# Designed miniproteins, single chains, continued (4): the designs that were tried, part 29

Each design is a single chain, and the fold is of that chain. pLDDT is the mean over its residues in the fold that is shown.

## One batch from the design tools (miniprotein)

Design m13045
Fold by ESMFold2-Fast:
Structure m13045 (fold): chain A 55 residues (1-55)
Amino acid sequence: SDEVLEELKELLERYRAGEISVQELVKKINEIAKKYGLSGHEMSELVNQAALQLD
């Protein structure tokens, strides 16, 4: 959903800005996956889509 993409985009922007570590990024991505009931495959696709939208 658009809400998941916006949360992922915010996390990726914070990571790219050096505000969070890769370990914290992974932890927060897993928290979002649990919150929205997403599989690892679905989350991977959404993370890739969010990254492409930030470019």
Scores: mean pLDDT 84

Design m13046
Fold by ESMFold2-Fast:
Structure m13046 (fold): chain A 59 residues (1-59)
Amino acid sequence: MNEVERRAALAELERLRELYERGEISREQFVDSLRRMIATFADDPEVVARARELLAEAE
């Protein structure tokens, strides 16, 4: 994945975390979104690692 796509994916992960922290999305919606991001960006270890960190925090 190129650097522009990686930065966009990481920004989306941070946006999802902010929505969850503000209570604008449920834990279930947050977890499902993170799993979708992991599946979509499975070939990018940085995006996968960040999504997995956020998933662990939601547990």
Scores: mean pLDDT 81

Design m13047
Fold by ESMFold2-Fast:
Structure m13047 (fold): chain A 66 residues (1-66)
Amino acid sequence: SMSHQELLRLIGQILSLIGEMFDLERQLAEAVAKGDTVTASQLQQQLARVQDQRAQLMAQQRSLVV
């Protein structure tokens, strides 16, 4: 079953995570350009966590949309 309000909240959360992913990717590109492998590794781990959270929210969205 579909809940309009719940679906809109999930979409908002997914969009916020996409924004975080863009910020992390930009920071990662800068770290790589500077040869800062430690910072790059930390940013890759953060990006992986945000991607996992997005995947979980998208799975919830699929369960609501039928």
Scores: mean pLDDT 82

Design m13048
Fold by ESMFold2-Fast:
Structure m13048 (fold): chain A 105 residues (1-105)
Amino acid sequence: SEAAKYAELVAKVGEEAAKKILEEERRRRLELEQLLSLVHMVLYLNTKAPDEETTKRILLNLAEILEKVLKLPELADEIREIIENSPSPIEALEKTIELLERELA
């Protein structure tokens, strides 16, 4: 729970630092939730009009945003690996959704 997480952080780093850490984590979580929503939208659009080239470009741009803007280079590298190892950009998109859902759990 958020209360248990706050109490643990306060015990480790003090009240002011704990509050800052939770604010940063909440902001990052919201940003990742917004990106997940966009990826779901791209998956939906592909069920109506498949576009593998645009989908691959969107996934590469997502990895760039994660690395450069959100400062999550390890997550960005995992997405690039998914793109490289997936049989199609649509399957890479599905795997990327699974990865982001796992990160948000």
Scores: mean pLDDT 84

Design m13049
Fold by ESMFold2-Fast:
Structure m13049 (fold): chain A 65 residues (1-65)
Amino acid sequence: GPAGEKNARAAREAGERGDATGAAASAHESYLMGEGTKEQVQAAVQAAADGDAARAAEHAILSAK
C-alpha cells in the first residue's frame, strides 16, 4: 500500500547511505502501519546490529509488498 511504498523508498535510501539504523526503523514503521511482519522487523534489526545497512534495507523493502 502507499505507506509500504513510502517506507520501502526510505529504507532503500537509508541502505544507499549506509544508515543501518534508519533502514531498520523503516521496517518497524511498516509493521506499525500493518504492512510488515515481526519476522521482517527482527531480521532488519539483526542486520543493523551486524552493521549491514543493505540487508536491513532489503528486509524493510520486502515487508512493503
Scores: mean pLDDT 76

Design m13050
Fold by ESMFold2-Fast:
Structure m13050 (fold): chain A 109 residues (1-109)
Amino acid sequence: NPVDEILRELLLEEGLTEVLEEAERRSREYGVSLLDSVLGIALEKNNSELLMLIALALIKSGVDPDLFRLAAGNLDDESLEKLIAAIDDPAVQEEIRRIHELAKTGRKV
């Protein structure tokens, strides 16, 4: 899976070896992808930096729309701006901003 390989490399580059080890354990035990395992960890810990890395891996490998929306919608403002700065496609930048705004407005009700 190209998403799983890109995500593994990003986690190693950021020194998140403990996250990678836990995600690989969950992947084996639950029979799910590395991506699904890392996403689960990010959501459980409310880790915006990890959600940013997941969104970046999805963009680089070919977007899964549902997983991309979940990852991008849970970014904090700082992680959102870092993700947008890493993307050269204006249409993808606008979609990320839209998803993030929808997530913010959904928290009010």
Scores: mean pLDDT 74

Design m13052
Fold by ESMFold2-Fast:
Structure m13052 (fold): chain A 62 residues (1-62)
Amino acid sequence: QIDDDVNIALLEIQAAVAERAGDYETAAKYYRQLADHAEQSGRTDLAEIYRKKAEEAEKKAK
């Protein structure tokens, strides 16, 4: 529903902001959460995008 869509969009913005700030650990956590929400909502393509972003951020965080 619309509330979930708004929350997903806000989480994506926060993940991108954290990534730009060099806080890759926080960015990875948000991207993982976004991927799970997208998958549950049937947005498989979007879930794959978020998983890729999370994995990239996780590599930079290590």
Scores: mean pLDDT 78

Design m13053
Fold by ESMFold2-Fast:
Structure m13053 (fold): chain A 65 residues (1-65)
Amino acid sequence: ADPEVAARVAEAGGLSARQAAGAVAFARGMPHLTDAQLAQALQLHGGMSPEQARAAVAVLREAGL
């Protein structure tokens, strides 16, 4: 896990530290997912709203994930 990336994901998405760490781990584990697929997965498995998932994906991609 990248603690700095997780902190930025949490801030941007209004997410808990655990949710943000999970989002980082998910993106690293599945680098082949498109932005839309990653956002859908974060909604289904991370309990995120569409807006939260979009914000999380933007930060993850900016970080090279």
Scores: mean pLDDT 84

Design m13054
Fold by ESMFold2-Fast:
Structure m13054 (fold): chain A 66 residues (1-66)
Amino acid sequence: APLPLDAAREAEQLELIKLVSEQVAKYPGKLSSEQVRDIVIEALQRLDAAGRASPALRAALAALQA
C-alpha cells in the first residue's frame, strides 16, 4: 500500500493534528499564514522534545525552519 502506517506513526499523526487544532482554536478570526506556520513549527518542536517525533517529522521541522 502507498504510505503504510503502523500504530505508532498513526498515533503520532493524531497527536500532531490535535496539537495544531488546539492552537488554531485559540485564534478565531485572527489567524495569519505566519501564525499557522508558527503553530505547526511549535507542534513539531513539542513532539520532538517529548521524544515522540519520527525521523520524517524531524526532517519536516528542519525544512520548515530553512
Scores: mean pLDDT 68

Design m13055
Fold by ESMFold2-Fast:
Structure m13055 (fold): chain A 66 residues (1-66)
Amino acid sequence: SRELIERTSAEVTELLRQAKRALEAGDLEKAQELRRQAGELARRTRVSLGGPDVPLEVDDESVLAA
């Protein structure tokens, strides 16, 4: 559903923000783990919605650029 996509996009974006903060703090292991979790969450949501073509709107470029 659209609501599930929006919620998942927000959660993925939050995980990427946390990963950026960990990276800036020098915690590379934590940053990698958070990015892995974000990727798994996005993949599982696509599978649950029945197709690989489900778009997820994430603000990851904004997080990485700022």
Scores: mean pLDDT 69

Design m13056
Fold by ESMFold2-Fast:
Structure m13056 (fold): chain A 80 residues (1-80)
Amino acid sequence: MKIKVKLTDGSVKEIEVPEFLTVGELLEKLKTEAGASEEEVEALREYFKLLGLDDKTPIYLEENEVIDLKKVKEAAEHLK
């Protein structure tokens, strides 16, 4: 399925993901397919950790779901 990824610079990328994947697999696709920086990926990993989700946790994504890395970075910084 296609999801939308909003990077911290405000650009939006569409990537193809399976219906079921792990957090770690999603983070890898964000780096390799969406062009997310290491800092953006680490911010999202920290955010998932705050939700109790580690790299091995399976997640379900819906068609046209939006992952807003700018908002994730802001949320992660606020929770520190």
Scores: mean pLDDT 79

Design m13057
Fold by ESMFold2-Fast:
Formats: C-alpha cells, structure tokens, sequence
Structure m13057 (fold): chain A 66 residues (1-66)
C-alpha cells in the first residue's frame, strides 16, 4: 500500500541521515508527483547507500506510485 511504502521510505531516509520532518516532506512530495528521484538524491547527498535508494524506489513501485 501507499501508506506502507511511505512508512518504509521515511525509515530509510532517516537511517540515511535525514531528519524525520525532512524525510516526511520529501516522501509526501514524491507521492504527490510520482517522482522518486528527489528521494534518491537526498539519500546520496546524506551519505546513504545505493541499496537504500533502490529499496525506496522498489517500495513506491510496489505501491503503484511510480
């Protein structure tokens, strides 16, 4: 579901180094636009892994957002 994808994405973004507030804002915009690229960029900029970016993209694809 979109809700499950949102929760998973927020958790991964926070683990990558974003604040919970920043993660929620970025995830909400990704849901509104259907564009997960800003999430992948944020993960990389905060020193997260390619695997974290791939997991976020996979969750949103499974939820039908992209």
Amino acid sequence: SVEEAKEKAIKILVEAGLSEEEAKRLVDRAIETGDTDPLAVAIVLHGGTVAQAEEVAAAFKAAGVV
Scores: mean pLDDT 81

Design m13058
Fold by ESMFold2-Fast:
Structure m13058 (fold): chain A 82 residues (1-82)
Amino acid sequence: MTPEEEARAMVKDGEKYAELLREAAAYYRARLEAAGLPEEARRLEEALLRAAEAARAGDEEALAEALRRAEEVLRRARAAIA
């Protein structure tokens, strides 16, 4: 799914997805810090927390943008630990 399609689906249950995104933020922050990537950990946490807030607010555009940022950070982090 595109970030726009994901955002559209997620805002239908924004409270649930906001909680899941906050859990993901904490999980990935800890994992990337343990991998020696503290900057990527911080950027990913910020992007996922923004996504959580957008999901709760029902802001599909802000959610799609935050998901795109999170995906870019994850892509770079995977390259760094591969």
Scores: mean pLDDT 83

Design m13059
Fold by ESMFold2-Fast:
Structure m13059 (fold): chain A 82 residues (1-82)
Amino acid sequence: SLEKAREYYKKGLEAALKNDPETAIKYFEEAIKIDPNLPEAYFNLSLVYEGLGQEEKAKEYYDKALKLDPNLKIGEFQGPKP
């Protein structure tokens, strides 16, 4: 359900803000399993993986976010080139 996907996405954001990257990743992954058309979820996954030093995964999710929404405004993203 789209509502459940939005709920998981919000929980992922809360975990990321609390510096809990493992929990953030799990919630964002659950959100995209339900609704794979969530560019913001892929973008935030890229930021979390970048914070963990997993640059290849960060770039993969960043590229997926841009593919879903090429006009996505990038916030602060440090690591692999988009």
Scores: mean pLDDT 79

Design m13060
Fold by ESMFold2-Fast:
Structure m13060 (fold): chain A 99 residues (1-99)
Amino acid sequence: PSEEELDREVVEALSLIVDAIFKNDLARGNLEGIDETIKIYERLIEKFPDNALAYLNLGRAYLAKGEYDKAIEWYQKAIDIDPDNEEARRLLEEAEKLK
């Protein structure tokens, strides 16, 4: 495997850990933790702009902060990358109903 392939494998593993931390922060209402995970996902998409999960979780983070328009934008980007992702489409519809 190339260095890029090794980085992708590491990113996939770290994405699962970051997702678990993010879900725990959401459940506890930890907005500071959510802000830190936003920074992690933003850096992740700079290196891997095809990572649909990172866009999906950015949308979820902004939704948790009450920033519905930003959440919608990130969900739309996730769907553009992975149009078969029903969860992203469902979350987009829910966010549109909340604004």
Scores: mean pLDDT 75

Design m13062
Fold by ESMFold2-Fast:
Structure m13062 (fold): chain A 81 residues (1-81)
Amino acid sequence: SELVRRAEELLREADRLALEAARAVDAGDYKRAAELLERAAELAEEAARLYEEAGDRERAAEARRAAERARALAEKVAEKA
């Protein structure tokens, strides 16, 4: 399904942003890390919506959990900025 393919692309992009955020944390750039993690959360939320439209409730729930984790981490990292 095109919806599933698009959702997978969004999750891959979210993973790339999370890796960039980890690098930003290592460099002491907590503001950039928080921004990258917020963007990763947005992409994971979009992926969850696409999985839901495709009828894949399990993958939608997984993507929503990924978004929640990224958002929580963004908040913690932002406290250090």
Scores: mean pLDDT 90

Design m13063
Fold by ESMFold2-Fast:
Structure m13063 (fold): chain A 69 residues (1-69)
Amino acid sequence: MEVSDLITDPAVRRETEALIAQGERAEAAGDYATAAMAYGHASSLAKDNGAEELAERALARARELSRRI
C-alpha cells in the first residue's frame, strides 16, 4: 500500500507508513489481530489528513482481517 504524497505532514506520513508496514508484516506472519489494529490506526490517520482513498483501503483491509481472528 502506497502512502507517499497522499499525506502532506511528514511526521504523520511516516507514522502512517510505519503502521501500514507493521500491518503488512503482521498479516504475512498470520497475526491478523495485530495487522487489523495497525491498518485500522493507519486508516484513521489517513482520513484525518485528507487521504480518503488510502483510509478506505486500510479500513477495508482491517475489517477483512478482523473476520479471520
Scores: mean pLDDT 77

Design m13064
Fold by ESMFold2-Fast:
Structure m13064 (fold): chain A 60 residues (1-60)
Amino acid sequence: SALTEELLAAVDEAIAAGASLGEILDLIAARAREALAAGVPRAEVLAAVAEAQRYVEERE
């Protein structure tokens, strides 16, 4: 989905900037809250968050 693509791109940018794991997780949470506030369906937001978290875990 567009949200998943945007979230993964934001995570990649944060990693490239030297962000900590805590900062990356905060970014994911902030983007998820913004998407919910903008009316993105809950199922889509949860799927995007889960995918971003898996992506981060694989890079630990």
Scores: mean pLDDT 84

Design m13065
Fold by ESMFold2-Fast:
Parts: structure tokens; sequence; C-alpha cells
Structure m13065 (fold): chain A 65 residues (1-65)
């Protein structure tokens, strides 16, 4: 899925601790039948711009197919 590709990209670019937050947000969204892409966008808004931009770019790249 788009969200799975975005998570893989983010996990490669972020430190392990930050990648863990992304994986947790993705898992919570799936468990609660929420849109995981929207959950990742909300998480990006909660981080400093440098980290948030990495998450947003990963989503944009995954969606651009």
Amino acid sequence: SVAERAVERVSAELPDELAAFVLMAYGIAKANNLDPVEALKRLADSFPPEVGEIIRKAIEEALAE
C-alpha cells in the first residue's frame, strides 16, 4: 500500500527512535481502521520541520506512482 511504502522510506531516513514513532502511528491507525496516510501526515505536523518534511516527502513519493 501507499502507507507501507511511505513507512519504509521514512524508516530508512530517520534515527531508530523516530522511526519507531512512525511505525507506532501506522500500527495504531491500522488497528483502529483509520487512514494510515492521514495518520502519518498528522505525525509529521507534530515533529520539528526537518523531521516532518522527511515524513511528508516519503508520503508524496509513495503517492506519486
Scores: mean pLDDT 77

Design m13067
Fold by ESMFold2-Fast:
Structure m13067 (fold): chain A 67 residues (1-67)
Amino acid sequence: SMKLLEEMREHIKKAEEALKKGDLETAKEHALQAVMLLMELAALGEEPTPELEELSKRLTELLKKIE
């Protein structure tokens, strides 16, 4: 779904921006929203797109830095 993918991208971007500013709490909140959106996309059974794979990599890097 295009809307879920767009929302996931926005949350990842905001988490990355917050992390650069040292705002760990805001980064965690946006990263968690992106995880929830990824779970929703997975539940739909859609074929993975190159864009979804790129966003998943970025989310994994974020989660590694903020845990």
Scores: mean pLDDT 83

Design m13068
Fold by ESMFold2-Fast:
Structure m13068 (fold): chain A 58 residues (1-58)
Amino acid sequence: SEADEYIDKAERFLKEGNYEEALQYALKAATALNDDPDAPREKFERVAKIYKEAKEKL
């Protein structure tokens, strides 16, 4: 899904130390998940974790 693509990109940028890009893709993932009524809570939790880690490093 589009959300999964954004989550994967956010995690990759976070690993690379590109915190600005990680934050941007985490926000894109959150938007995509909110547009999907069947999105599991686990994916929201993954995005929240990426967002917090990226924010703390900025």
Scores: mean pLDDT 85

Design m13069
Fold by ESMFold2-Fast:
Structure m13069 (fold): chain A 70 residues (1-70)
Amino acid sequence: MRLLRDMYRDRMTTLLNDTRRNLMLILDDANRTMDRLRRLTDDMMRDPTTRDFILRLGNDAGRRLIDFRR
């Protein structure tokens, strides 16, 4: 009673769901790695010497970018 197209669509839906689950696992692992990097960066930025050094680098890079546009 079911059309062959309905059976094919069911199989495609299962394959897409499996692929989506695998991608979500990869993204979750990547997000956890990014969170660890953010915490490490936050700890570095709490040190006044390191923070001031990074701010100077950012300001210098920004100024050079503006000069390049002229």
Scores: mean pLDDT 68

Design m13070
Fold by ESMFold2-Fast:
Structure m13070 (fold): chain A 58 residues (1-58)
Amino acid sequence: MEEAERALERFIAEEGLDPATAAELRETAREQGLTPADIETMARAVRNGRAARAEERA
């Protein structure tokens, strides 16, 4: 539980998410009971999506 919260806060900080998006993710994590592994999977998906989107934007 505490590890999941710590992982989520680190992800929010690393991605530089806006306050509204950060608040929505925190709410979802609490409601869904996300594990550290779930948060790591989300972080990886976001990074992969960002890389693909940067390539399409060129």
Scores: mean pLDDT 69

Design m13071
Fold by ESMFold2-Fast:
Structure m13071 (fold): chain A 80 residues (1-80)
Amino acid sequence: SNREKADKLVKEALEYYKKGVEAVAKGDYDKAIEYLNKAIQLLKEAISLLPADDPRVEVIQQQIEGLQQYIKKIEEKKKE
């Protein structure tokens, strides 16, 4: 079902988020940004599969915003 597909995408996004955090810890900022952008793409796809009134849509949107802010901070840190 679309709900099961959305749940799988959210779990996959979490794995990319973890890879992004690990890349930041290693100082590999370009790889971190790549992984975090992949997480955002998967979360956006998950939202597209859920009913607009599903409470999870708001939570996932907040997660996307948080990841976008994290990427911005990483980009700033790259510039020193």
Scores: mean pLDDT 89

Design m13072
Fold by ESMFold2-Fast:
Structure m13072 (fold): chain A 60 residues (1-60)
Amino acid sequence: SLFDEWDKDGDGVISLAELRAYLRSRGLDPTDAQVATFDVDGDGVVDRERFLELHEVVSA
């Protein structure tokens, strides 16, 4: 799946740095503050559901 391609560590989450790299690969240039809005737990990562929600938005 797309999530598994970007989950570099295979730990079931995406780091904010990897998330930003993913968004840049889609032709976006998000700020650190914008990327941080997807970190609902404040732990520096996004889970699979949040990543897939972002994919749906950027693919529309």
Scores: mean pLDDT 73

Design m13073
Fold by ESMFold2-Fast:
Structure m13073 (fold): chain A 125 residues (1-125)
Amino acid sequence: DLVSVAQEILQFIQQQHDAIKDMLDEGLKNKASIQELLDKVLSSIDSIIEYLRDVGKKYPELKELLDKIIELEEELKKEIEKIAAESIKNKASLQEFVERVKKLIDEHLKKHQELIDQYVSKIQS
């Protein structure tokens, strides 16, 4: 049912965001550049967006919800690009960059949870 699909979408996003955080931690351990990590993170978010667009083609009833979720992922992408630009300009440490991006990802996951919860509430009414 659509509730199960919406919950599966949230689980997928959480799993992918956790994978991005793991990638950031590995990059920090391996002394990657901020630019190299930025490129990998943005690529991962683009893959999430492509998956969500494909889900929307299979479940047109979820299109409004998925459009809002995709908008949040696009917003996350732009905010990460801004953090990277500021970090490079200010000569911030790789650790500071990683910590800021991980915090932002956690805050965005909460917004996804709220959108899914609102959708589930609406269709159970």
Scores: mean pLDDT 88

Design m13075
Fold by ESMFold2-Fast:
Structure m13075 (fold): chain A 67 residues (1-67)
Amino acid sequence: MREELERRIEELKEKAIKAAEEGKYEEMSKYLVEIGRLLEELNYPATSITAELLRIIGDAIDAELAK
């Protein structure tokens, strides 16, 4: 079900950003890989998947650079 996969992606995004804020980049990487896999299951094109993952990474960097 699409809604179930979208819910999982949102949870993983929160975990990835939190992991980055805590300096746990290995955990962040694991969450980003799983997000990519779920986006592929939702039949998103590679370009859209890449854009979303880069956006999450950008958000994490912005949060880290804020202090």
Scores: mean pLDDT 78

Design m13076
Fold by ESMFold2-Fast:
Structure m13076 (fold): chain A 69 residues (1-69)
Amino acid sequence: SRFDRFQRLSQAFYDVFRPQLDRLRSQQDPSLSNDQRSRLVNGIVRQSQDQANRTVGLTNPSTRVLDDA
């Protein structure tokens, strides 16, 4: 079902995302701008989604970062 697939995908995503997020939080680098932090988080999200999709066998979700023009 969609729910089962979502649950597996969510689990796989957070298995990768959570330790990376915790690492970023532990750094809490005040020199990082909001834009720089956003780019780092978006990178982690993309990598985590890509890994989760490979694990579950789903098509890659469209993840696009809105650039500051």
Scores: mean pLDDT 68

Design m13077
Fold by ESMFold2-Fast:
Structure m13077 (fold): chain A 91 residues (1-91)
Amino acid sequence: DEKKVEELVEEFIKKGEEEGRKDIGENAAAVLRLLYERGMSVEQAEETARLIRELAIARENKDEEKLEKLRKRALEFGRRLQQELLEQRNR
């Protein structure tokens, strides 16, 4: 759904501007669009963009606890994505 992708892109950009983190918002939006264009689902692309945004913010804030939590979430997401890709190949 291209319209949903455009709405999410606008949301990431607007939220970045509102938080004074325009570059982070624009980077997350760009990643979302790129992954969707490369065949990732809207839901997977959105989760990846949110994770990248949260990692960038946690790095700026030097929040070691949040960074560790996000790293674990990224590993779990990657495992789930790998399983979904394997299922697609076997169908």
Scores: mean pLDDT 80

Design m13078
Fold by ESMFold2-Fast:
Structure m13078 (fold): chain A 75 residues (1-75)
Amino acid sequence: EFELSEREVAILEVLGKGPATAAQIARELGLSVSTVRRLLDRLVAAGLAARDPRTGRYSLTEAGRAALRAHYAAR
């Protein structure tokens, strides 16, 4: 979908378990770190995830949680 791809949904699901770095997400999903960073940049730009510059960890926003619920409700 234009809003969320399968990989973007998977990243948001990982973040729903708790804050994570791009490397941790890449390892869990079997993706390259560069792919995960590109997708995280898109999710942050959309307001669905937030990055802590101090720790480098990403976290799920309330908008991201709502987007996940909407995605599953539509399918």
Scores: mean pLDDT 81

Design m13079
Fold by ESMFold2-Fast:
Structure m13079 (fold): chain A 60 residues (1-60)
Amino acid sequence: LEAQLLQVPGVDEELARRLARGFGSLENLLQASPTQLTNVAGVDAELARRIVTGLRRLFG
């Protein structure tokens, strides 16, 4: 999961680890809203939207 998240623009190793811990799977992340990413990972709304878009582009 972390290695896949590192392919997303704006995701570093620390953020990948937080997202992996908070959501547990790529499937859960693909179903997550930007608001859920903000709450779990502590990122701003703009970065959360970019991550969701990147995940869906690469893996959805």
Scores: mean pLDDT 78

Design m13080
Fold by ESMFold2-Fast:
Structure m13080 (fold): chain A 58 residues (1-58)
Amino acid sequence: SAMVERGVALAREGRGLEAAYLLLRAGLSPDQAIAALVAAGMSREQAEAAVRAAQSLL
């Protein structure tokens, strides 16, 4: 989906919180969002922190 593609692009730009938020809104599970952020170049710790922070905004 366009939201997933935008989320991955944001993660590559270092915008992990916005990336995680869009991925979750696109319907990815937290685990899927973490995997996508790690694939985009974030560490697992950074990806997990971004997903937890994004979940607090939903």
Scores: mean pLDDT 87

Design m13081
Fold by ESMFold2-Fast:
Structure m13081 (fold): chain A 56 residues (1-56)
Amino acid sequence: EVDELVAEAERAAAEGDLETAARLYSEAVQLANKAGDARRAMEIIERAAALQAAAS
């Protein structure tokens, strides 16, 4: 589920596992696109980008 993958990505990021977080976000985007939910996919991309910026 998209929401499950996003939650797992947030968890991994909080623990400093940015590689796992990025992978889970990527999977969430793929599932959202497959479901036809382009807005959800965009939201996830924005969230991942914000996390990457904050981690710098």
Scores: mean pLDDT 80

Design m13082
Fold by ESMFold2-Fast:
Structure m13082 (fold): chain A 60 residues (1-60)
Amino acid sequence: MKKIKVKTLSGKTILLETEEEKEVFEKLLEVQKKALEEKKDASEEIEEINDELEEIRKKL
């Protein structure tokens, strides 16, 4: 299987090995982004999450 390496906002590296894992991780990033939007002071963190989502989509 094609492994995708992603770096989380906390700096931890996660390996995504299946399409299901990728989909779950994308959903988690979306939820995290929504929570950060509620804080109104996390625009840069939101941008980083958007970059992560785009990278996951490109590398699958």
Scores: mean pLDDT 66

